# Designs tried in a protein design run: designed miniproteins, single chains, continued (3). Part 5

Each design is a single chain, and the fold is of that chain. pLDDT is the mean over its residues in the fold that is shown.

## One batch from the design tools (miniprotein)

Design m8152
Fold by ESMFold2-Fast:
Structure m8152 (fold): chain A 76 residues (1-76)
Amino acid sequence: MIDENIKKGEEAFKKKDYDSAIEYYEEAVREAEKNKDWKSVAQAHLNLSRVYLAKNDLKKSQEYAEKAIEALKKAL
């Protein structure tokens, strides 16, 4: 479920298990996109941006932040 994957991703992120956090958030994106739940797509992309920032991957952090904004535009 989308909420469960976001929660597991947040738990992994707190433990600095960034690879597991990415996997959970990517799963949340897949489920949310299937349901056209653009708010959850935006939330998961924003969380992915945050994980990549923690990994010092500024390019991917920016890419996911932009994807989150695009998803929010669809949610409105």
Scores: mean pLDDT 85

Design m8153
Fold by ESMFold2-Fast:
Structure m8153 (fold): chain A 90 residues (1-90)
Amino acid sequence: MKPSKEAVTLTTAGGILFSAGDYEEAKELYEKALEIDPEDSTTWTNLGRVYFAQGKYDEAIEYYRKALELDPNNKVAQENLKKVEEKLKK
């Protein structure tokens, strides 16, 4: 099994852009990382965080659910899913 150095580079750069508030550029890098490694639960979680930051809560839920489908023990995805559900509560 070949380690995905390219995907790791893209997710690291995406994380830096996300922290800087460059959500659209972060999204593009995370989407490119998923083209290389579509089963990376962490990258699915990071895309969910981008959608959440943009106020796209339904999309954020879908990405967090996909992350948990791939890795049920992904605590970051579990916590972020609960946070999104709280935002949808009136």
Scores: mean pLDDT 82

Design m8154
Fold by ESMFold2-Fast:
Structure m8154 (fold): chain A 109 residues (1-109)
Amino acid sequence: MRRTPVATDTVKIKAGQGATVTARLELPEPALVIGTVKVSGGDARVLRFEILVRAADGSSVRSEPIVADLKAGDTLTASVEAPPGVATAIAQFEAKSDATLTVTVEGVV
């Protein structure tokens, strides 16, 4: 059975609050890792969004950090080619209004 590895985390925050949201998945084989941030219900500033992969051999791979202002319904995507290991999508946010923040990380093989 072919499964695309997916992990998601969701946090609700109030206007003026900051949060860090992380989604983590295990990669049994080399994959293109895609991280997605979604904002709903309100607007938020992404202070930093990146994908960090810790490879099984002890090396690390990182996507380019992204900073963005997101409105309700917006999505932001980052990607990195990864060896087998653990992929973590990390997003730091500041809410401009009451918002729901979702971070998803997916491995495409």
Scores: mean pLDDT 83

Design m8155
Fold by ESMFold2-Fast:
Structure m8155 (fold): chain A 106 residues (1-106)
Amino acid sequence: EEEDREAARRLADAMTPALVAAQNGDFEKARKLAQEVARELFGLPEFPEDTTPAEIFEAIAKKAREQGLEYASLVAQAFADLFRVAEEYRKGVPAEADLSALPPAL
């Protein structure tokens, strides 16, 4: 459990630069940083160039869960979900067409 908390802390610290890169629209840098953390903390191999940051974080979450690191897995899954939203925004989803379909009081 101490190992799980330490892994989660290290993952969060290492992911801050990736999140900042994504917020600035630099998804290539975000992907590279996610790839580096996957390798350094979880021993995951290099992903194909078409792999998104969200997919890399999802792989980290799965690997952490397989190792019994439940807290680290939850942190990685949260980052995967966040990057997935950012990636959809980057695709230029038509806000007026899709967002106007949202129910009132959301």
Scores: mean pLDDT 71

Design m8156
Fold by ESMFold2-Fast:
Formats: sequence, C-alpha cells, structure tokens
Structure m8156 (fold): chain A 75 residues (1-75)
Amino acid sequence: SLVDQVADAFVREVEKAPSKEQRYKLAELLASSIPDPEIAKEFYRKLKELIDNAKSPEELREGVRKILEEVRYKL
C-alpha cells in the first residue's frame, strides 16, 4: 500500500521531468528518505539504473516497487 503509493508518485514525477538530471534529482530525493546512508546510497544507484534502462513507465514502476520492498525488509 505505502510502497505502491510511493512508487506510483515517483513514476508520475519522473514522467513529468524534462531531463535526466531532473529525474536523477527525484531519485536522490526519494533515497534521502532512507535513514541508513549505505542503504540509501545503494537505493539511489538502483533508481538511476532503472531511470536509464526502463523501456516504459510500467517497467519503471515495477522496478521501483521491487527495490522499495527490498529496502523495507533491510530496515
């Protein structure tokens, strides 16, 4: 539920972002919400990789959901 809401909101904002730089800033902002700095750094790296490689908004959304769940279980 919360993971779904965060993933959906993130994808909507990424779709509106006009440049890769702005999309990376959105990834950085989301990663900054993670209290563990090492987990946050890895999460940011994975988000940037998803932004670069996702072929569709649906693929990006599923990727974000998966890494959010992974982070939730590590915290």
Scores: mean pLDDT 84

Design m8157
Fold by ESMFold2-Fast:
Structure m8157 (fold): chain A 85 residues (1-85)
Amino acid sequence: TVSRVGQGISTARDQIMQQLGLSDDQASIIGGFVYNELMRSNFDPSRLRDAITQGVRRGGRQVGLSSNQQQQIIDIVYDNVSRSL
């Protein structure tokens, strides 16, 4: 489960960098916040979208992303992580 979630996050990071033009540093910061929120929820599938949303919003604000960019990242991360469960 944890290993699959990690793979989903790695795939999401690559898609975010390619589709939204984020730098490796920006993607890594956002990924760190998302992973921390997922760990706090013990990777509970029922809390997955909320954990991802909180992580992306916190990381997105840190790197100066718009609300629209944050929403696109939430959708990409959720799609990749949920498919990895």
Scores: mean pLDDT 80

Design m8158
Fold by ESMFold2-Fast:
Parts: sequence; C-alpha cells; structure tokens
Structure m8158 (fold): chain A 61 residues (1-61)
Amino acid sequence: MEELKKAEELEKEAKNDRELLEAARAYAKAGEPKKALEVLGQVTDDALGAEAGEVLKEAGL
C-alpha cells in the first residue's frame, strides 16, 4: 500500500509526460496494472515509447 500512495503522489505532482510515466511505473510496481495503463494513456510523447514498454512489462503485459 505504501507503493500505491507513492504512485498517487507522483501522478498528482506530474508536470510532464516523463513524470506521468514515472507514476505509471509506480502503479505497476504497486500491483495496479489497470491504473498503470490509464496513466500511460495520458503520455503522448513518442520519445518515451521505449520506457512505456518497460512499464507494461513491469505490469505483466
């Protein structure tokens, strides 16, 4: 549950796509793959595609 709170704080503090990606990764680590996918859907920067792929693997997708 500590990881989930960290992910929620990262999402609230997110000022750009990279920070949204970090929030999505934190949700994946917290065992919330559906929430991680929702947050990843907000990332529109194509340059972050490889890192987004790593988050999906972390979520077991």
Scores: mean pLDDT 75

Design m8159
Fold by ESMFold2-Fast:
Structure m8159 (fold): chain A 93 residues (1-93)
Amino acid sequence: MRAVATGTAVDDEGNEYKLVLVATSEPVEPPTAEVYVNGKKIGEGRVGIRGDTLEVTFSADPSLLRVGDEVTVKDKLTGKTYKGTIDSVEEVP
């Protein structure tokens, strides 16, 4: 079971991204990023940037993602922090 959430995010330097979060019940290896929702750590995963899109795939309970949630992603490789909000959530089989 997985969920795909979309929204917008900003990094520490003020760069804006389209946010795509993929929460999966499967392990994401190696985990290079931490994902927080409303200040609570919900999982660990990986960050990818494609143009203006920030894509984060992480291991978590997919039901933890809700429209309007504040998301913080900490990239452990770069030390960058991304902050954003969820605009939509879709559950995928």
Scores: mean pLDDT 82

Design m8160
Fold by ESMFold2-Fast:
Structure m8160 (fold): chain A 57 residues (1-57)
Amino acid sequence: SYEELLEIALTLPRPALEGLIARERALLKQNPDAPQERLDMAREGIRALEEALRLLE
């Protein structure tokens, strides 16, 4: 769930969060034809990572 992803993300240091966000965004761009469910899951993951970065600032 989003809440579980956010909880895990909050345990990570800022450089790891930034790296994971960049990686997930790159994977989305490289796989535009991926199933919608996978695209939605990746976007939710990015949202959790970005929220964790915001809370750590």
Scores: mean pLDDT 81

Design m8161
Fold by ESMFold2-Fast:
Structure m8161 (fold): chain A 77 residues (1-77)
Amino acid sequence: SAEAEALLAQGRELLRQRRYLEAAEAFRKAWELDPDNPEIRAGLEDALVGLAILHPDDAALRALIEELGARLRAWGA
């Protein structure tokens, strides 16, 4: 959809700016709209990796990253 494509573009721009939490949210919304799009999945994975690297000691963020990453890995086999 056009909305999913716009969110994918926004997520990629946020990744370029190293705004990983905002990028993850944009990609998550895009994923809800177009769950079979591999570009959206790749963007979300990149954002979650960036979050983990920047916030290694944040237990709450780590739990969120683990939850979203597990759901993403389970999706599409």
Scores: mean pLDDT 80

Design m8162
Fold by ESMFold2-Fast:
Structure m8162 (fold): chain A 97 residues (1-97)
Amino acid sequence: LEEAAREAEEAARLAAEAAKLGEGEAALAAIAAAIAAIGAAAGARLGLPGEEVATAAEGGARAARAAAERSEGEARRLAEEAAREAREAAEAARAAA
């Protein structure tokens, strides 16, 4: 779960950076992605079951993809990276289960 926690923390950081550069619905989607990733990281750190952590991380990945689709330039790149890190966090959480 340590790897899942670190990857979810990175997903949250990237989503927050995307939110700072985004506007309107893109910024709101990036905020939702950051919150979901923070929840996944906290769940992993608290020792919640890997499947629950993976589900939270996958939620973050979906929100980050939605932010990327609504974003341009650097905001889109950061949101795409957030989605990738959140997906990796979900895979790491399942591997640790």
Scores: mean pLDDT 85

Design m8163
Fold by ESMFold2-Fast:
Structure m8163 (fold): chain A 66 residues (1-66)
Amino acid sequence: SALEAFLAGFELISQGRYEEAAAEFRRAIELDPRFARAWEWLGGVLRRLGRDAEAEEYLARARALR
């Protein structure tokens, strides 16, 4: 489920596995495109990976969904 993918992303962040966390948050968005928190956390992880332009796009979508 989208929630399961989202929670897996959080577990991966706690392990410092940011690229894998981003993949899980993308999976959560694919399963539920209205899951605003998944867009927000994907943006946060992408920023941590230095992918700032992509991060801003995902954060903007998260804001639009609230």
Scores: mean pLDDT 85

Design m8164
Fold by ESMFold2-Fast:
Structure m8164 (fold): chain A 56 residues (1-56)
Amino acid sequence: SALQQEIAELEREIAALEAQYNALKDTDPRKAAQLAAVIGVLKGAIDFLERLLEQQ
């Protein structure tokens, strides 16, 4: 379904952002904190979409 595809794409985006976070957390903690906030929002979006998918 379109929801399953969107969830998979968001999961790939989160993985890329987590890699950036891990690269920056010791050298640029401010940028890392911004990335962590974005990752949190995207994880929330996945949780919402997964709930919609489960109701189908």
Scores: mean pLDDT 86

Design m8165
Fold by ESMFold2-Fast:
Structure m8165 (fold): chain A 59 residues (1-59)
Amino acid sequence: EKETALAEVVAADPRLTPEQAAAVVSGWLKGLSDEEIAQRAGISVETVRRLKEEAEKRA
C-alpha cells in the first residue's frame, strides 16, 4: 500500500524528526493537500512531493 511505502520512506529520511515523519503520514491518511502536510510537518511542499514520489517507486 502507498501509505506503508510512505511511512518507510519518511522513517528512513535522516532530515526528518519522528514527529515530522508522523505528521506527514497522518496528513496523507487524512487526505490533506501537500501544502497542508508541509505546514503541519514544518517542511517544504517540495519535500512532501519528493517523499510521495519515492513511496510511489516502492509501492
Scores: mean pLDDT 76

Design m8166
Fold by ESMFold2-Fast:
Structure m8166 (fold): chain A 64 residues (1-64)
Amino acid sequence: SEEEEEALEKAIEEAKKMGERFKKALGPDAEVKIEVEGDVVTVTVKNEEETKEYTIHARDFLLE
């Protein structure tokens, strides 16, 4: 539905924001990866020393 599509778009936007926050923490050489599987959006940011990962569920952005 349109509501599910909008929720997924919001989840992807939040993933991008989290990726930028992690990249600021890990430095400019950090790699940012965003993966979408169904209603689950995972952002992974890594450098040579560490990896940060955060998972967002699109359903959390659905309107009641």
Scores: mean pLDDT 79

Design m8167
Fold by ESMFold2-Fast:
Structure m8167 (fold): chain A 68 residues (1-68)
Amino acid sequence: SPLEEAVRALAREVEAVLREGIAAGLSPEEMLARVRAVIDRFAAEHPEIPALYLELALHEAELAIREA
């Protein structure tokens, strides 16, 4: 499904940004800004992704940053 593919790609890019940011010692604010940039790009490129999935990706990133 194109939707499943797009959602998986979003999750993988967010995860990569967080892994790289944590490894590089980026601030929570800087990591969150980079995650927002990824989400904004996916929203623009994939209008078929429901807003709920974009919100969940941001929420998961916020939790991961808090746990790091």
Scores: mean pLDDT 86

Design m8168
Fold by ESMFold2-Fast:
Parts: C-alpha cells; structure tokens; sequence
Structure m8168 (fold): chain A 58 residues (1-58)
C-alpha cells in the first residue's frame, strides 16, 4: 500500500539517524519511488521537515 506522508517522514527520519550513526549514505529505491509519487508541494514540505530533523539530530 502507498505510505502516508507521516509514514514516509518517519521512514526518512530513521534513515537520517542510521546514516548519521554509521557514516554511510544509503537511500532505498522504494523511498525514492515513494518520494517521486508525491506532489511538488508535498515534496517541498518533506524536504523542509527532513532539514529540520537533520538539524535536531546534530
């Protein structure tokens, strides 16, 4: 099933935390496809939230 915006945001949050902890940049194809399925407005909002999350993790 297609994940909700909140489910996608949580998946990306976990990915950012993992990448930071391991120092490895990994992006699963399913998340790329899910992101590409979003509208431009949703993509912009998700990116904004990801930037905020990355700053919080720091």
Amino acid sequence: ARPSFDELLEEFRRLLEENRETGTVRLPERLVEAFASLSQAEQNELLRRMIEIAAEID
Scores: mean pLDDT 72

Design m8169
Fold by ESMFold2-Fast:
Structure m8169 (fold): chain A 101 residues (1-101)
Amino acid sequence: SLSPLARRLLMEWADTAFEVLEDKSLSAEEARAKLEERVDALVAELRAAGWSEEQVAAFRAALEADVDALVEARETLSLDEQIALLSQQISALAARLAALE
């Protein structure tokens, strides 16, 4: 099971990603910038919680791949398909966090 910290960070990521998918006024560059700002915030909290640089780098790499996929999905997929992608990404990130803890 996920720690309380991991659950909170996952919820904060999901909330930011969903807001970016819903806000069609954002350019691709603005969407990426909002997602990257959240990645940096989550990574900073993991470091503050005592995660190793190897654990942080592994989780950051997973988030960066998700950022790339979400930015492309906003331009190429329907909203339902974008939400389905986000749901799959959240499940994979939850498994990754559990494995890294």
Scores: mean pLDDT 89

Design m8170
Fold by ESMFold2-Fast:
Structure m8170 (fold): chain A 68 residues (1-68)
Amino acid sequence: GPSKEELEEKIRELIRELEELLKDPSLPEEERRLAEEGIRRLREALKEPDAESMLEALEALLREYESA
């Protein structure tokens, strides 16, 4: 499975992508709120103590947003 460092890199990349999305002045308010919440949850995932917990947090977040 992925290392903690690999998961941290992936999470930071996702945060960067969402921050770039938030720079778009035409982004609808609902999508902006979802991106802001996503960044918040991704930052919380970075606090997880090990790779397994971090992966579980990331997978849970991705499933929630893919089903919306």
Scores: mean pLDDT 81

Design m8171
Fold by ESMFold2-Fast:
Structure m8171 (fold): chain A 94 residues (1-94)
Amino acid sequence: ADALFDQGDKLYQQGNVYQSITLYQQAADIDPSSRIYLNLGRVYQSLGQYETALSYYQKAIELDPNNTTAWRNLSIVYDKLGQEELAKEYAEKA
């Protein structure tokens, strides 16, 4: 799983966004983790796919409620979707 995750990270940094999604999804299928779901959320957020990004950030906090980055990113995405009250709630938890 770690090798697939590391390759996904490298591809994302190189701008190969869709290939990074494939590798992150494969990593999650082998060993789901808050870190992998956080990065899937970040990739989908960068594509403007906010509903999909929310789903992955929710999975990240379900696996690790102390993932403050996932809480912060949930707040940002809810704000972009015009859901200001949810954005404030998740920002408070970050």
Scores: mean pLDDT 83

Design m8172
Fold by ESMFold2-Fast:
Structure m8172 (fold): chain A 70 residues (1-70)
Amino acid sequence: MLRAARAATEAAILENADNQAMAQANVRAVAALWRRDPDVSPEVVRAALEQLGTEDEEARAAVRAAYEAL
């Protein structure tokens, strides 16, 4: 689960090379949340992901799409 989610997010981010740094930060945050509690509600994970402070809507959308595709 955790590894698959991270891989999907990383794949989505590779399509936005210009935003790779922010994408990597989002991947790490998502991975940390799932490591801590894999049963964390999707609402909590989504809220935390949105609060990561990414300034790029495209990168954020890619991360969200990858997460939801899990």
Scores: mean pLDDT 52

Design m8173
Fold by ESMFold2-Fast:
Structure m8173 (fold): chain A 88 residues (1-88)
Amino acid sequence: SEELRNKAARYLTAAAIEHVAAEVSDLDAQSPAQRLTPEQHRERAKELYIKAAKLAKESGDEEFAQWILETARRLLGDEAAEEVEKAI
């Protein structure tokens, strides 16, 4: 159970990073498959980091939960990081 939660957290962090990259990418903005604005990519990344941090904490991986918090702060800013922190 804990191992599956930890794996899910890792997949969610990978998905969040993709949204962060897409927010500032002109190439993604030009894609025919692009459906999200930069603001929507940022919001999706935040939601994914919140879910990932909670799963990491619930799996007992406090170091990974803290890494997710620090990564969210670095990539999305203090406001988004505050929401991630409330999840752990």
Scores: mean pLDDT 77

Design m8174
Fold by ESMFold2-Fast:
Structure m8174 (fold): chain A 55 residues (1-55)
Amino acid sequence: MLLDIEGIDEKLAKKIALYAIKNNNGKMPKTLEELKKVEGIDEELAKKILKKLYE
């Protein structure tokens, strides 16, 4: 779950989900650059998300 990642609260997890629905046909972004387009996500947090979901 996104909430299992350090630095992600419920509000940010919802923003990521909304971004995926609106911009990626409901699929989670798979690139660092795309994740950084979500408000509140910096490079370090984007790396943690990618590692948790795809590593």
Scores: mean pLDDT 72

Design m8175
Fold by ESMFold2-Fast:
Structure m8175 (fold): chain A 74 residues (1-74)
Amino acid sequence: VKKDIEAAKELVKKAEEAAKKGDMRKAAVLATAAILIAIGALIDAELNNASKEVIEEAEKTLEEALKALKKIDE
């Protein structure tokens, strides 16, 4: 779970960097990948009764990935 959260955060950063460079298609793909990984991490955390802190970090990571995609799609 923690490694998946870290991977999702890294993909959000790469999506933001791609968007800054004007590569909106690459940014969208990276942001979408971050969303999918963050959803998987959140499901895993909930099913395995992870600590509230881990669940909150997964939720925050998903929210950040969704915001990144929304900015690119606009």
Scores: mean pLDDT 78

Design m8176
Fold by ESMFold2-Fast:
Structure m8176 (fold): chain A 72 residues (1-72)
Amino acid sequence: SVEEVLAAEAEAARRAGEEVAREAVEAARAGAPESRVAALTAAAQILFAAAGDLEAARRAAAEVDAALAAAR
């Protein structure tokens, strides 16, 4: 059904978002270029939005911001 396809796509997007969010946090902790951290954070937010999980998108952004603040 369309609902099953949409649920599978949302789950795939959520998993991809989690992976990219982890990479964004690691990049921030490692002192990677600001452009790289921003691009990874934006990619994670887009993926979580595609999954319909705006709370996960907000949490990912907050975790990256905390990692950047700690690295300063």
Scores: mean pLDDT 86

Design m8177
Fold by ESMFold2-Fast:
Parts: C-alpha cells; structure tokens; sequence
Structure m8177 (fold): chain A 57 residues (1-57)
C-alpha cells in the first residue's frame, strides 16, 4: 500500500538523516500513528516528512 511505502521512506530518513536505529525509527512512527508520540518524537517525524516531500516529491 502507499501508506506502507511512505512509512518505509520515513524510517529510512530517520535512520540516515537523524542517526536513529531501524528499531527506534519504527517505534517512533508507531507512536506517531497511534497519537502517543512525545512532542520531540512528533517533531522528528514531521521534519522527516518535510524532507521526504522536498527530496522525493
């Protein structure tokens, strides 16, 4: 699905640009989708989405 593809791209950005492990990136995204992410975790995901929009269209 397009949602799963988007999730994978955000994980890659969190790992490559922010230095998170795959496990850490997956946990943060799951919390974000569940609405349980901290303000800092939410900001990381939103920044990664901004990078994704700019670099990958």
Amino acid sequence: SSAEELKKRVIKILMEKFGLSEEEAEEIIEKYLAGTASEEERALVEEALGILSEEYG
Scores: mean pLDDT 81

Design m8178
Fold by ESMFold2-Fast:
Structure m8178 (fold): chain A 71 residues (1-71)
Amino acid sequence: MAKEEARRFLKEHTGIEVPDDASDAELAHKLGEVATDLPGEEVVRLTPLFRELSKPLADQSKAGARALAAA
């Protein structure tokens, strides 16, 4: 799962354990901060993970638009 991979990556890189109740958005934000200190090739490897973590937000936005269209 993208969340589990993100938590593991953050723990390995920062040594700080992210709470298990952290949101996808919070994990994506923390990864973005860590990515500023990473070489470009590692940032590229994180791109799919950022995409997966932001997907729930995109799906939520689409669901909202669909609900309005269905009304």
Scores: mean pLDDT 65

Design m8179
Fold by ESMFold2-Fast:
Structure m8179 (fold): chain A 90 residues (1-90)
Amino acid sequence: MEEAIKLLEEAQKYGELAIEYAEKGDLEKAIEYAEKMVEKAKEASKILNSPIIEANAYYLLAQIYEKAGDKEKAKKYKEEADKLYKLAEE
């Protein structure tokens, strides 16, 4: 549990950095931090058996790719998030 909390805190910090850099127009750094957020969120999601955590991270990554103009990656990660949201409903 404590390990999962630390991973969630790291994911939150990376997510905040991704948003900050996206707002500044530094899309390369925004993507980098969003990908780091997803990595930490995936680990936390596995420990907590909570697909919603990973789903939320993929959804933010998709939004960052959409801002960057990468429509194909934005669609891919939105579909990945939707699958995880559906799994969480079970």
Scores: mean pLDDT 86

Design m8180
Fold by ESMFold2-Fast:
Structure m8180 (fold): chain A 80 residues (1-80)
Amino acid sequence: SIRELLLKVAEKALELAKKKGNEELAKKAEEVIELLKDPSTSIEEAAEAMREFLKFAYEKDPELAKEIEEIIDKAFEEYL
């Protein structure tokens, strides 16, 4: 499902943020993961949270943000 793809992307983003020592991005990624795990959160709300997270990532670490975008692009190219 698209929710599972978004969750996988958010978990990967958390790994990358932790690897780079960016605690602010790691915290934001954890917030997105919690939102995605909540079944009351709509797919539209989850997608918006991912968009806001990506915007935040670009403001804090543009190189990491680009890596996250590449993960998103690959995940969605495999989803029909």
Scores: mean pLDDT 79

Design m8181
Fold by ESMFold2-Fast:
Structure m8181 (fold): chain A 88 residues (1-88)
Amino acid sequence: SKSAALNAAGGVLASAGDLDGALEMFKKAIELDPNDSQSYYNLGRVLAKQGDLEKAIEYYKKALELDPNNEKAKRNLKEAEEELEKKK
């Protein structure tokens, strides 16, 4: 799907260090398919890399609301919550 292609493009950009480009691709993926758990998970990962743990946690929770079996979102949510707690 077009949403899956945008997620793939965003992943490539994120791996190359283009976090702003990755955010744009994942936001477009969400606009095309607002119920795709993977797009919210991917957006959360980029936000975590930018240091915005609070927004990352919000999007990981949204990913899990849409797909409770998203193991990557579950793991990264736990890690982000633990990291945020240690910074307090």
Scores: mean pLDDT 86

Design m8183
Fold by ESMFold2-Fast:
Structure m8183 (fold): chain A 68 residues (1-68)
Amino acid sequence: ELDELLARAKAGDAAARGEATKLGVELLKRSDPEAQEQAKRIFATLGITEAQLEAAKAAGREAARALA
């Protein structure tokens, strides 16, 4: 199922890319190494760099701080 989702995302299916990205984010929230590895593979397959992922996390923290 994941491989099919990633194949569709690479083929230009925006909905599949969105679902794969959400799955990757959910897996990153888990503390187990297998989930972390799976998340990294998803983001690498989608072309999302580690820097882009860290920038997104930083932006979220800055937004929360601005509201406080």
Scores: mean pLDDT 70

Design m8184
Fold by ESMFold2-Fast:
Structure m8184 (fold): chain A 94 residues (1-94)
Amino acid sequence: MSIEELLAELAEKVKEIIEKYNLSEEVKNKLDTALMSILWAAKTPNPSQTMIDLARKKLEEALKAAKEEGVPEEEIEEVRKIAEQALSLIEKRS
């Protein structure tokens, strides 16, 4: 799967969990920030390890907040898996 396909899958899965679990605006903003960080790393030629690590940190903060609002661990792990596949390809590209 390409980085572009993984990012599209990640965005759709995040949208699905926001709607399914009726997440707050605070958690939606955290998830959007995490998605934007991953997207900017994907669009950056030769992204730094710091940039990739920051995207991972923002993702984990967003997933923790989503879990606290009732998203099951299985859904959290699915989002994490897709995001880590994308981030690993971005890192390998660098």
Scores: mean pLDDT 85

Design m8185
Fold by ESMFold2-Fast:
Structure m8185 (fold): chain A 64 residues (1-64)
Amino acid sequence: SAEEYLDSIRRLAEQARAMGHEDVARELEKLLEEGKRYAEEGNDEQVRELFNKAVELYARAVEE
């Protein structure tokens, strides 16, 4: 669901910040705010696309 994707983006932003990746955390927070707007409009497909973008952004910056 859209709420599950939003919660996941929030957790990625929290983890990035905890690891010292402030720029990545801020970018993830921007994706979260965009996702909240799309969820309010009922556009779950766009929320899923933002989640996929968030995962890729996080992986490139903090994961192997």
Scores: mean pLDDT 85

Design m8187
Fold by ESMFold2-Fast:
Structure m8187 (fold): chain A 80 residues (1-80)
Amino acid sequence: MAEEMEKKTKELLKKGASIPQVTTQAAKMLVDAADKGASKEELEEMVKAVGKAMKESGVPDSKVKSVEDSLLTVVDYSLS
């Protein structure tokens, strides 16, 4: 799942998707994975995969950190 999220994030950024669009798609994938029984550790690995893909696509570290923090909030909510 983490590998698929990295690939999808890179594809979206290559196609010119905005950071909010990437964040929304990643959040949707995290919620879907949690609904299918993904562990907190697996969901956190998915967040790291998104951050890695964004950095490799040239997104500034400050924006990557902001997106990762937002997605970790989604992880916590999804496991509640």
Scores: mean pLDDT 84

